# Ledger of designs, part 40: designed miniproteins, single chains, continued (3)

Each design is a single chain, and the fold is of that chain. pLDDT is the mean over its residues in the fold that is shown.

## One batch from the design tools (miniprotein)

Design m9378
Fold by ESMFold2-Fast:
Structure m9378 (fold): chain A 76 residues (1-76)
Amino acid sequence: MKKYLVVEGNDDEKLRQVVKEDPDAEFYLLNVGGFSGSVIRSGLLNSGAEVIGVSDVEKAKEFLEKAGVKNITVYG
């Protein structure tokens, strides 16, 4: 199963494309910074998660929920 790490960035279109192509993927939203955020990020990247940068992580969560994505995990 494909994994995506959603963080702050500027590629909101990639999130929309990925959700349309693979709505059964696992989405991990990182809304916490500092040391805790770094540890979570490293663990997810080491597990094969692909990074997607979005302008607003909270709005990305709402978008995923409205799109019917089943596998959403939020840190923060």
Scores: mean pLDDT 82

Design m9379
Fold by ESMFold2-Fast:
Structure m9379 (fold): chain A 75 residues (1-75)
Amino acid sequence: SMEKQQLIENLRAGIAQAEALLPDLSPAEQELAREAIRRLRELIENADSMSMEELYARLREIQREIEARALELLA
């Protein structure tokens, strides 16, 4: 669908931006950014086998897990 294509393109753009910013981040922020990039890439690879509902649910779960890890690393 066009919606899925647009979402995947937005995710790829976000990954590219995050990768460009990596050298300017602290070591802890780099670890978090690399984990987020890894999980988003895995999501993109599996996107064709998922419904839009499942794709959004997995995006929310990735965000929740990365936010939780950020709190632990920055504590």
Scores: mean pLDDT 86

Design m9380
Fold by ESMFold2-Fast:
Structure m9380 (fold): chain A 101 residues (1-101)
Amino acid sequence: MAEEVEEHVRLFEALTPEDVRAFREEVERRAEGATEEELRELAREVEPLVRAALARALRLAGLSPEEAVEVLEQLRANTLPEELRKKLNAALREVHAELQA
């Protein structure tokens, strides 16, 4: 699990701003007017990139690999505590700034 987080961070660090922009535009385009089946397929394609960005944000937030795994599990269960959500949102803003650079 900790190794999985590190792998996603490396994947994110390899992404260029152009890769992220093209992917975001493609997701937005395919999400408009999408059927339930198309949304499920899109989610499957989107999930690795979202996980990579999230893993990077968790690392920037100063979370240990064990804490990062717990946060990911809480996000899947939609039970993330407010304090962790604030910390994650702050880190995600930093990740977003990196992707725009």
Scores: mean pLDDT 66

Design m9381
Fold by ESMFold2-Fast:
Structure m9381 (fold): chain A 89 residues (1-89)
Amino acid sequence: MEVEKRLEEAKRLVAEKLGLKGDLEKIDEWYKKDPETTHRAMLLALMVREGDRLRAQSSPEDAVILDQLRARYDAQLDAAIAELLAKVA
């Protein structure tokens, strides 16, 4: 149930970047038409959202790595969003 909430928040982030105000159903359509790119975008959005949680649970050493990964995931998420926009535009 809490995992479902996290997934919905990731969907909202992806939908917002795609300009889909309130149309989360279009994410499900993209999952069917382009599962690889949609999966990648969702995973990257989840990584961004979960980064802070992992940092709270992690050692100070892990926090440094998580900060670097978050920046990389943000950039990769934007690339995946651009690919999805090309598919549905």
Scores: mean pLDDT 73

Design m9382
Fold by ESMFold2-Fast:
Structure m9382 (fold): chain A 65 residues (1-65)
Amino acid sequence: MLVKDAVSGEEYPESLARKHGVVGPESGKFTSGVSIGVQELKRIVLNPEAARTEPLLDPVSGAPL
């Protein structure tokens, strides 16, 4: 699956998004087989207006934008 970072606009395979820290606080962690970050990113991409009210991290540097 692909996820799109709402901040950078880049599209990542789910596995690559985890390596870049794009996928939420559960990046690289599997507790229930579901990544909260992936679902959150999908929600933000579908509703870009909502993304403006939420702090996002740059997928490459991990710094807030």
Scores: mean pLDDT 46

Design m9383
Fold by ESMFold2-Fast:
Structure m9383 (fold): chain A 87 residues (1-87)
Amino acid sequence: SARLKALEQAVEYLEGLLRALEAAGTPSAEEAAVVRRLRQLIDEAREAVRAGDLDTAIAIFGEIEADPAVRRALARAMGVVTRRERA
């Protein structure tokens, strides 16, 4: 379905951001804990999407949106990825 494909693309995008964040390193133990939580949420979302469980995937995205520390980490990751993807 179109919704499932959109969620799959969202998971892939978040995975790319997380990989960039992990590669850039975490400046503190607190930030490292946020990155670990984000990894767990992304893995759970991927599993839900793979199973076709849209409600669970949407709930996990809602959890990501509701967490200011997670959102701040994702914003930092976007700055790393989008700085210049093509040289």
Scores: mean pLDDT 79

Design m9384
Fold by ESMFold2-Fast:
Structure m9384 (fold): chain A 74 residues (1-74)
Amino acid sequence: MALEEAAERLIPPVVREGLKEGLSRELILQRVKGAITAEVMRRTGLSFEEAEKLVEEHLEEIEEAVERALRELE
């Protein structure tokens, strides 16, 4: 699915950049959510509201993927 592909591509580089900037896990998660929302819109043609809702519906999976990336990059 477009959301899964976006997460796999975007989470590692966004987490890496956030760690370099010294961001908290909470701020890194916010950047990840924004990046995935934008990529879902680009790949699917969904509106911002539709893409944001889709991201919120999959928030637990996104948070788990961010935690995995943090463990591998720390």
Scores: mean pLDDT 80

Design m9385
Fold by ESMFold2-Fast:
Structure m9385 (fold): chain A 74 residues (1-74)
Amino acid sequence: MEERLRRGGEAAVFGAYTHLRASAPDLEAQRAGLRAEADRKIALFEKNGLPYSAEGVREAAERALAELDAEIAK
């Protein structure tokens, strides 16, 4: 059950990341947008008593942000 809820949160962040990747003109803008979207979804899931979904969003966002940070560093 925990795995399924966490995976749902991960999928939501991945969708947002894909949209930001396609539309944002620079990597710093993508990073800021991804962080804001992830924070919003985490707050929503926590408010609704879905800590595993919130955790999934946090994990997916951290991975996506690390990827963007690596791109920015190049």
Scores: mean pLDDT 69

Design m9386
Fold by ESMFold2-Fast:
Structure m9386 (fold): chain A 84 residues (1-84)
Amino acid sequence: SPMDKEALKKIIEVETLISLAEAFLVISKKTGDKSAAETAIRLAREAIEMAEELKKKYPQYKEEVDELIEVAKEVLKEAEKLLK
């Protein structure tokens, strides 16, 4: 349905933000660049906010979106450790 296509597009947008956050986390881990860790934190937070909104609009995708939120939270946790 049109709603399913829009939901899938938004899921891909969340996945893309998480992938970008993971890339900046890897850069920070390999180079010691704290600004890369800060970028990973911002992107992971944006992904979580977008995913929570997606769950409200498309509750039928709750389980898949919850899994994405947990991945984003792990990226956030690891990036925050790099700033300590």
Scores: mean pLDDT 90

Design m9387
Fold by ESMFold2-Fast:
Structure m9387 (fold): chain A 71 residues (1-71)
Amino acid sequence: SLEETVKKTIESMKKATLEGSVEDGEVVKRVAEHEVRELGEKEGASQEKIEEYVKKVREAGDEAIKERLEK
């Protein structure tokens, strides 16, 4: 489902951000946001639902980047 894919995308994004460089974290976050938006559009999800998932991805990515900066 779209919800399950969003959760997996967040997990993958967080792992890539924590294992990669700080500069890569911002790129990984943008890619994850784009992938979730594209998938939601392909599956015919509402714009409201797509924006909710994109926001969740962005917030999770920002948290992972902050954690990476503390190392």
Scores: mean pLDDT 78

Design m9388
Fold by ESMFold2-Fast:
Order: sequence, then C-alpha cells, then structure tokens
Structure m9388 (fold): chain A 55 residues (1-55)
Amino acid sequence: PLSPRERQIATLERQLAELQAVIDRMRAQGEDPALIDRQEANARLLQRALDEMRA
C-alpha cells in the first residue's frame, strides 16, 4: 500500500500531468498567450511542491 506521502506525491503528479495536458490544448487551440503563461507558472509551482516532497 502507498504511504500518505507517496499518495500525496501521486496526487500532485496527476494534477501536474492534467495541467500540462490543458496547457498543450490551449496552445493547439491558439489561446491567449497571457493565459498560457499563467498556467505555465502554476505548473512550475506544482513542480516545486512535488520536488520538495521528494526531497
């Protein structure tokens, strides 16, 4: 079974993957670059949180 920490890491990994998919769709659809930049900033924050939990 997954530990609480491993479960949280898995949740963040899924959230990051879902956000990356959204960003890819936004780019493919020609969405506003400012909105894409904001979502990329959110993805970087999630990645930092994930890296901290893995430390």
Scores: mean pLDDT 85

Design m9389
Fold by ESMFold2-Fast:
Structure m9389 (fold): chain A 69 residues (1-69)
Amino acid sequence: WQEAGEAVIAARTAYDAGDYAAALAGYERAIAAMEAALPGVPAARRAQAEADLEVLRADAEDVRQRLAA
């Protein structure tokens, strides 16, 4: 989760700077780290972890659309 958190901070920093390619790479790294960690998440936190992952996927898709425009 720490790796995913660091990747999200890097992605948002790149996005604010207008570097959408770096932002996308950061979100993709965060998604991969969260997906890898998901099987180890306690049942009580599983729903929240899955919700957080879906938010990151939506953020990555927004960045992809901005790159395509």
Scores: mean pLDDT 78

Design m9390
Fold by ESMFold2-Fast:
Structure m9390 (fold): chain A 75 residues (1-75)
Amino acid sequence: MEAQRLVAELLELLRRGYEVSQTSDDEALLAELAEEVRRKGEELLRAGVVEEVETPEGTELLPTPLGAEALREVL
């Protein structure tokens, strides 16, 4: 399913971003990875895998039931 693929791609980007943040101070590379994560988040929103929820801390992207199932299948 496309939702599972999008979740897997997001998790891989987050994993790479974490590794780069621990081993590199390359601001341009970190900014590029952040932009890729942002674009992937937009794809997840369009696919209905995540939704925007307003919290006291600001707007958060939380899994929909479809997204939660996709995440469970990928993990």
Scores: mean pLDDT 74

Design m9391
Fold by ESMFold2-Fast:
Structure m9391 (fold): chain A 110 residues (1-110)
Amino acid sequence: MIITEASGGGTVASGGVAEVKVKVTSSGAGKYKVTTIAAGPGSAPQVGEPKEVEVEEGGSAEATVPLPMSGAPGTKDVIGGAAAIEGGSEATGDAAGAMGAGISGKITVT
């Protein structure tokens, strides 16, 4: 089971970068690709640069994901996700957003 928790962000100017912390907890040891998305009503989703973390069996790891906050001002919900990395395929793995990833962060764009 993969669990992701997103936190941080805060207030950032339009065109700035918000720092979001994503904690990955997994029952399986290995490398996980961490993806973070900020989304709000009436605006296009902002996607952070993917980060890799290594998790021990039953352990957790945290990554800080920079999110470029281009676009309209407003409050955006942050969703963290993680997928297992196998053999160099970045798109292959479990859809971590379906496995208990909570919206635990908000970013306010001014």
Scores: mean pLDDT 65

Design m9392
Fold by ESMFold2-Fast:
Structure m9392 (fold): chain A 63 residues (1-63)
Amino acid sequence: MEKAAETARETADAAKEGIRSRAEELGAKDPAQAERYFKQAETAIANIDQVLAKEVAALEAAK
């Protein structure tokens, strides 16, 4: 149980880092849409945090 929740947090952290790096890469290639990419990354990161909270709660409840 606890190990699964820890893995979920690590996976979420890696995903958030990847989203930020990707937004920076896309913004560098298309500066006219850079703000849009960063806003989308911010929204995706917020969604990951919400999903992570629900997943951790579900893992704890599954016992």
Scores: mean pLDDT 78

Design m9393
Fold by ESMFold2-Fast:
Structure m9393 (fold): chain A 75 residues (1-75)
Amino acid sequence: STADELLELAKRTAEGAKTYAKSLGLEEPEVKITVEDETTAVVEVSTEKFKGKTTLSTSGTKIELEVDGEVYKAE
């Protein structure tokens, strides 16, 4: 189902974020996956240097990254 595909993609996104944070020398990133409904899942990553939020939905993927108080968005 679409919901199962979104959850699998969210899990892969979370693992990618952990790997990326480790590649930057950051210790133990906090990762949270929230399933909002059958069409939307959110992956949040928090580290000492940045906070990232990836929204995965049937309408597309949105990424919001906060670094040093500046917010960057991609759709």
Scores: mean pLDDT 75

Design m9394
Fold by ESMFold2-Fast:
Structure m9394 (fold): chain A 58 residues (1-58)
Amino acid sequence: GKADSPELSPELEKEIKEILSKFDDQYEGYKELIEKLSKRPEPEYQEVAEYLKKLLES
């Protein structure tokens, strides 16, 4: 069915927090999350990936 639900952004944020809290090393979580988000076709996911890359680099 169609999946144009407005839950995309809050669901993404929840998944980000869950992934990060599962890893002992936060850097490991950032790398995996960035890879997943970069592979997503949605532009908002790509923007979050770039934001996380900047946080990791700083």
Scores: mean pLDDT 64

Design m9395
Fold by ESMFold2-Fast:
Structure m9395 (fold): chain A 68 residues (1-68)
Amino acid sequence: MDKELYAAAVARIAKREKGTPAANELANIAMTKGKKAAIEKLAELTGLSKEEAKKRVDKEAAEIKAAL
């Protein structure tokens, strides 16, 4: 559950910032390497700090969870 939720969250952010290829890459990283690795890659791709990327992912995940 949490792993799929965070994969969806990082993919949504990456799609908005960089497009579908980045969304697919980050979803795969979240599912195979975990939340921390996905946040690190999101920070790298977007130029955010790891803490800022984590906050953005946690907010997105909370919005997805609240909608379902």
Scores: mean pLDDT 80

Design m9396
Fold by ESMFold2-Fast:
Structure m9396 (fold): chain A 97 residues (1-97)
Amino acid sequence: MKKVGYVGAGDLEEAKEKIKKMVEEGATEIIIGVDAESDKSVENAKELIKWIAENYPDLEVTVRLRGVEDEEKAEKAKKELQEAAKEAGKEVKIEIE
C-alpha cells in the first residue's frame, strides 16, 4: 500500500525536515499544502519542488492549494508552481481544494 506524507509550505526549513523524516519512514508521495493567497507560501512551495527534484527524484509530489477565496490568485499560483516544476524537471500534480 502506497505511503503518503503531508506537509505545509508555511516554513521552508520545517517542511524540508518533515519531508526528510517522511521519506526515511518510507513515504513514496508527499502532499504539500499551500496557501494560494500567501506569496511566501507559494515561494516556499517552489523551493520545495526544486529541493525534492534534486534530493528525492522518485518521490511523487502533489500540491494542494488551500484557503482560496480569489480564483485569480489560485490560477496564478498554480501556473507559477507548474512552471517551477517544469524548470526542475519534476512532475507535480496540482489540486485546488
Scores: mean pLDDT 81

Design m9397
Fold by ESMFold2-Fast:
Parts: sequence; C-alpha cells; structure tokens
Structure m9397 (fold): chain A 96 residues (1-96)
Amino acid sequence: SAEREQRRAVAKKKIDELIKLLENAYRIASKDNDPELVERLKRYIEKLQEAKSLLDGDEETADKGIELLDNVMKELERDIARDPRLRRYLQEAQLE
C-alpha cells in the first residue's frame, strides 16, 4: 500500500540521519579516547545498518527492520537519559 511505502521511506530517511549523527559522535569519542562509548556507538550504527538492509526485503522483513529501528531509538533515548557523556557527544555531533 502507499501508506506502507511511505512508512518504509520515512524509516530509511530516519536511519540515514541517525547513522550520520552516530558516525559523527563516533569520530568525536574516538578523538577523546573513550573506548567504551566508541564500542557502544559502533553497536548502534551496526544495528541501524541491519535495520536499513531489512527495509529492502519483503513486507515481513521490512516490518522487522522498522521494529529494529524502533528498538534502537528506545535504547538510545534510555541511554542518553542515563549517560551525560553520550548526550554531550550527540549534541556536539549535531553541530557538525
């Protein structure tokens, strides 16, 4: 349906924007020699790349991709609330 195609397109755009933000944060954390945050940022990026790949599949596979995106976003929201360093890197990454 047109609505499902729109949801898929919106999800792809959101994933691309998040990957760009997280890659910028990864560069900042790497420069600051923060190996824990570098590893965490890499894991978010890998999950988002997997979600993007799933969106190119059939309807059931694409739904799993959207679910994975939602789970990563919830994890990020939780982690940003709990980790001031992660929040700082993401805020600085937005300025690039």
Scores: mean pLDDT 87

Design m9398
Fold by ESMFold2-Fast:
Structure m9398 (fold): chain A 107 residues (1-107)
Amino acid sequence: SEAIRERAKKLVETADKIIERAKEALRRLEEGAPEYEVLSELLSEIHKLLKKNGITLTLGELYTIAQIALEGARNNDPVGAKLEILDFLYEKGKISEEEYEEAKKLL
């Protein structure tokens, strides 16, 4: 129970950091930075953040998380974006049902 709650906190903190990186990526894109460079750097940072939490994703799955985070940044909906990231990780079997349910309570 306590270990699951601590894991849930780390997952939410990771989602928060992903959204923060997406907000910076969106700012750079709006300022005319090359899309390929910005998106490649965002994917690399998302991979690094998730790997620190024992989560490894395919390039396509990383791109899906990047799209969710960028959309959340565009819409000023960080809570919705965090929920969609957690939903996706659960759907891909990267987090347990217990971790997912506890993480949602922290949003």
Scores: mean pLDDT 91

Design m9399
Fold by ESMFold2-Fast:
Structure m9399 (fold): chain A 117 residues (1-117)
Amino acid sequence: SPALELLDRVEELFDKLYSLAKEIAQENGDEEALKRIDELYKRAKEVFERLKQAIEQGKPADEVLALLRELRDIVGEIVSIALEVTKDPEKKAEILSLATEIMRVIDELERLIREQA
């Protein structure tokens, strides 16, 4: 399924974003940021599983799009936390680059889902 292939790509990029955000929090000794990032990662993994099931079961486009909006919000929160914690311009550029690519793939997935409605 093209939709599942795009979702797998979003998850791959999200795992990279999580790893970088976690590294930033750990390097800066920000235990509260680390805890928030880990909680957001757990929530995102639950959303990915629900998205996979919704797509595989042919659920209505509005249900799939609602889950994708939740995923966008989680990505935005992780990005916000990482950018507040790091003062390193290279780390900021890496976070923003990953976020931009994630949002681009989500936009492509949303377009594909809407074309099926």
Scores: mean pLDDT 91

Design m9400
Fold by ESMFold2-Fast:
Parts: C-alpha cells; sequence; structure tokens
Structure m9400 (fold): chain A 90 residues (1-90)
C-alpha cells in the first residue's frame, strides 16, 4: 500500500468520529475538511470496503489521497485502491 500507517490510523480515528481526526487527516492528505467529511459519510453509508470503493468511483470532487486513506482504513485491498486511483487521476 502507498498509504502510510500514520495516515491509515488517522483515517480510522476520523471514521470513529474522534475530535480533531478530520482536521489531521485533511492535513496529512493535503485535502479539504469538506472532502474528508464527505468521504467519511460515504464510508459510513457503505456496508463494506468494496461498496465504498464503488461509490467513490462515481463521485466527483473527492481527493484521491482521502479516498485511499479511508479505503485502506476500511480494509480495501491495494488493487481496489489502485483501481480508484487510476480512475480518478489525471
Amino acid sequence: SEVREEIIETARKALKGEPGAVDELARLTASSKEDVTRAIKLAKGSKDAKEFVRKVMDEKGLSFSTIAAIGAALGASDTEILGVMMARSS
């Protein structure tokens, strides 16, 4: 995985709703707090990592780094994360 352990752990804390974790994840991924919050909402509305990955493939305006961090925190495989990355990168 290209996502560092520090970023994955911060994403897990953000998914749990820990205070400050959204701000820290936004900083670590160079993303907006809005993007992080929206990605977390999609993750919480998903039954598993695979559903989250499918939902974010259709989403626009979400940071790739945020998607990778949250996907990894949910247990998405490197192949699943790479697929999203390739679909969303310029």
Scores: mean pLDDT 77

Design m9401
Fold by ESMFold2-Fast:
Structure m9401 (fold): chain A 58 residues (1-58)
Amino acid sequence: MKVKVKIKNASKADVAAKIEELGGRVLESSPTKNELLVEVPEDKIDEVAKIPGVESVE
């Protein structure tokens, strides 16, 4: 499932690494915003939302 991850007070690289550990893939990193566009298994969205520094998943 393709979702936008908004990050607050965390490194995009650290959040991306955690998403990859959950079986996700980073599709795009925003150069101007603390946001990642990622593809994750639907059953892992809740786990992505629990990553430290993740503000929202949309």
Scores: mean pLDDT 80

Design m9402
Fold by ESMFold2-Fast:
Structure m9402 (fold): chain A 72 residues (1-72)
Amino acid sequence: LDEETIRKAAIEILEKNPDLNGDELLKELAKRLKADLQGVVDIGNWLRNFAKKNGIDMRTMTGKELLEALKK
């Protein structure tokens, strides 16, 4: 899975469901991208790294906050 594919899917998911938390977003991303076990790990690692680089706490974030960062 490449970063742009994950980013685009996350934007589309969060625009429809901006109240999703990090775990719910990961589940929806895995479903949309048809991720296997390794793909789920890769998506989770990408999300955590993206959040860290943008100063977002994955435990307390809102989907709206993450969506704004993704659209930059």
Scores: mean pLDDT 79

Design m9403
Fold by ESMFold2-Fast:
Structure m9403 (fold): chain A 87 residues (1-87)
Amino acid sequence: SVEELLEEAVERILELYRKYLEGEISLEEFEKGVAEIAEELVRRTNYDPRVAKLALELMLTALHGLRNNVPLEELERRLREIKERYA
């Protein structure tokens, strides 16, 4: 379902953010990974415009979180709020 794909995207972004905070991946790898997750989410939902808008919001929120050193727990809260808007 679209809800399951949104949950998967949120979990994958949070995993990348954790890896970045632990020094396992670079800034460039994080940015590329988040963009790939957003693109895959849109493609797997057959280019649903509602999902495309949410995918963009997830990507921008993750990138802003990284650049502003937002704690992992706060990023999770923000991404989950975006996911819940699909209802």
Scores: mean pLDDT 88

Design m9404
Fold by ESMFold2-Fast:
Structure m9404 (fold): chain A 73 residues (1-73)
Amino acid sequence: NAAEKAARNAVKMAEQGEGAAASAALGEALRTHEEYGEPVDVEAVRKAKELLEKLGEGGGVRQGERAIELAEK
């Protein structure tokens, strides 16, 4: 689904050092989960968040935290 793909893309982009693109991909995963109720790949979100934190991308970290919070509730 689109939310799972976006979360996995965020991991791939963050691993390549593309912090802004990875943050945008996490935002897409969060948006798709909120609008359509599609499940999020929580483990991919956690991994992307950790990588974005190392890259200094606070916005992406916050989007990841929100996605995990919503998926776990």
Scores: mean pLDDT 75

Design m9405
Fold by ESMFold2-Fast:
Structure m9405 (fold): chain A 90 residues (1-90)
Amino acid sequence: DKEKKEKAKTAILNKAILKMEENNWKLLSDEEIEEIIKEVEKKFGVTFSEEEKEQLKNQVRSMQLGLQELSDESKELLIERAKKTLEELK
């Protein structure tokens, strides 16, 4: 289901933001990103291809670099948005 995959991709990105906050805004390892993808696949009942997983990992990596450069106020707003987005995807 394409719609479920798009929701799952959104969940992966927002879970990565929350995981970065838990890790004091340090970059996530590839293993941590892969764990997030696996958890979201299970929750949404979707399976990503290896190419889709590599694209998602690259999107998370690019996002992480931008997030590290943000002010504390901007980070707080992103965390609030990420939490709200994940609640709406329940």
Scores: mean pLDDT 85

Design m9406
Fold by ESMFold2-Fast:
Structure m9406 (fold): chain A 85 residues (1-85)
Amino acid sequence: SVREEVERMVEQFRELVEEIEEAIARRDWGRVMELLREMDRLIQELKDLLDKHMSEEEKREVYEKLRPLVARVQALLAALLAEQA
């Protein structure tokens, strides 16, 4: 159950990254900001879930899966800031 929820949240994170990339390509900044808020909420929920229910070893495995997605988000935020300047 908890593992299934974590896997679902990781997949939602991946989908949000893709939607943000598409919104940026369309220059739909209202949608980008909406999706970034949703992503921040998802990250907070995921961290809380991991902290309460996962061992340190299991948390590490999840963090390794998220690392490339986090890097993509950081690149997207840099692009967003450049467009607003």
Scores: mean pLDDT 81

Design m9407
Fold by ESMFold2-Fast:
Structure m9407 (fold): chain A 67 residues (1-67)
Amino acid sequence: SAADVQAVLDALRASGEASAAEAGKKAAPVLRATGSREATLLALQAVDRVGIEATALEVAAEIEALA
């Protein structure tokens, strides 16, 4: 959902890192608590493609395109 995607984006942005890969490393403990590993990895891949400053709706659309 867009709310789940927003939670991932918020965790990545809270890291202070500009790149999705570096933000993902720093936010890893929070992301592991979020539930499905597969859904989290897909969200991280989508953020890497559209950018960490993207809206949750843009990230959700990229997830749908990748699936």
Scores: mean pLDDT 71

Design m9408
Fold by ESMFold2-Fast:
Structure m9408 (fold): chain A 102 residues (1-102)
Amino acid sequence: REAERRRRAEELGRAVERALRELAAELADAPPGSRATRELPAEGLVVTGEQLGEMLRDRLRPLLEELRAAGLRAELDIESSSPAGADELRLTRVTITLEVGP
């Protein structure tokens, strides 16, 4: 059960990683200030705040640093719904935006 939730979180992390790479390819020859956005459904995935942090910190940070070195700025907007007082987040969607820096 816990391992299955971690696997689903990892799958979402991979989907976000793939979307970031696709957006980077779309912006490869775009002028500074160009932006591209992609919205991913999270299908009500239930994760803990710790699992979400691991997905962002451990999986995405190296890629985000790579993109920043290439002059791209990444913005991740994660929408969640949490039951009152619960130590769990129900993810509704992830919006990914990439911008070509100056």
Scores: mean pLDDT 76

Design m9409
Fold by ESMFold2-Fast:
Structure m9409 (fold): chain A 71 residues (1-71)
Amino acid sequence: SDAELRRQIEADTLLSFGRMYYALGEQYLKQGDIEAAIESYRKAAELFRKSGTPEGLELAEEAEAKVKELE
């Protein structure tokens, strides 16, 4: 159904943005910008959780673990 397709697109979009911010966090970490890395991982976790998918929940916990490790 159109409603199911829309939900899938919205979830996939949020997962894609979450992965983008996670990758950005990894880049900042490699550059030694810890504050920017934490901000990027936090944003990734928010987007992953907002996806409402099991994959998003696992990825959010991974991003949250990165934040905890860097604090």
Scores: mean pLDDT 89

Design m9410
Fold by ESMFold2-Fast:
Structure m9410 (fold): chain A 70 residues (1-70)
Amino acid sequence: MVTLKVTYDPSVPGVVEKIREVVKEHDGEILSEDPEKGEIYVGVPQEKAAEAAKELSALPGVKKVTVVPK
């Protein structure tokens, strides 16, 4: 599994739900959420990480997607 940190604007309606949908579509899971910071950590299979990160970055309200080392 590859861990991605998704930074989002929590004031955008439905952004967290759309993030969850994209993660599920790429056989991933939600690892943790920090709504106070507008951050969500997700785990995805290594072979799907690039496509998942690209799709997450395209979502309205998502500011940045970064790969977390370890």
Scores: mean pLDDT 82

Design m9411
Fold by ESMFold2-Fast:
Structure m9411 (fold): chain A 81 residues (1-81)
Amino acid sequence: SAALEEIEKELERLKEEAIRRLTELAKQLGYSEEEIERAVEQVRKLFEALLEHYKKNNITDLKAVKREAELWVEYFLRELE
């Protein structure tokens, strides 16, 4: 559906932004490249799981999807500190 395509595009955008922010913060905090790669992989797997969940349950509320994804991003950033 068009609504699910919009969610997929927005989740991809948020995923890329999350990876950028996480990589920048981790580098500032002195994490190794290997540790950064592991953290990035966790973010990628999470966004894949979120997209699957939204598709299976036909969740098309873009605002709710954005809020949920942003909360998970903040969680990952907080874990680095």
Scores: mean pLDDT 85

Design m9412
Fold by ESMFold2-Fast:
Structure m9412 (fold): chain A 89 residues (1-89)
Amino acid sequence: AEEYIKKGKEYLKQGKGIESGLYGSLGGTEAIKNKDSEGALEGGILGSIGGMEGLKHGEDATKATGAAIAGIGEAIHGGLLLGRSVPVP
């Protein structure tokens, strides 16, 4: 789990946003299975970044968008695992 998030961060530093998002989403998914709320949140953030970059590149847009959606879901789940109340306005 952590290894995928680390790879995602390394790809982000290299300017490979799509790969960063895909590895982030994979890391976040595994972090959820391992009850790692911090990893799930980081994976969600990286997945969202990858989705945004995919929209700019066209060819991988669908794949990157899928990663972003998965990442957002993982970030929400990670927040719940932290036992924090989400204020409803």
Scores: mean pLDDT 62

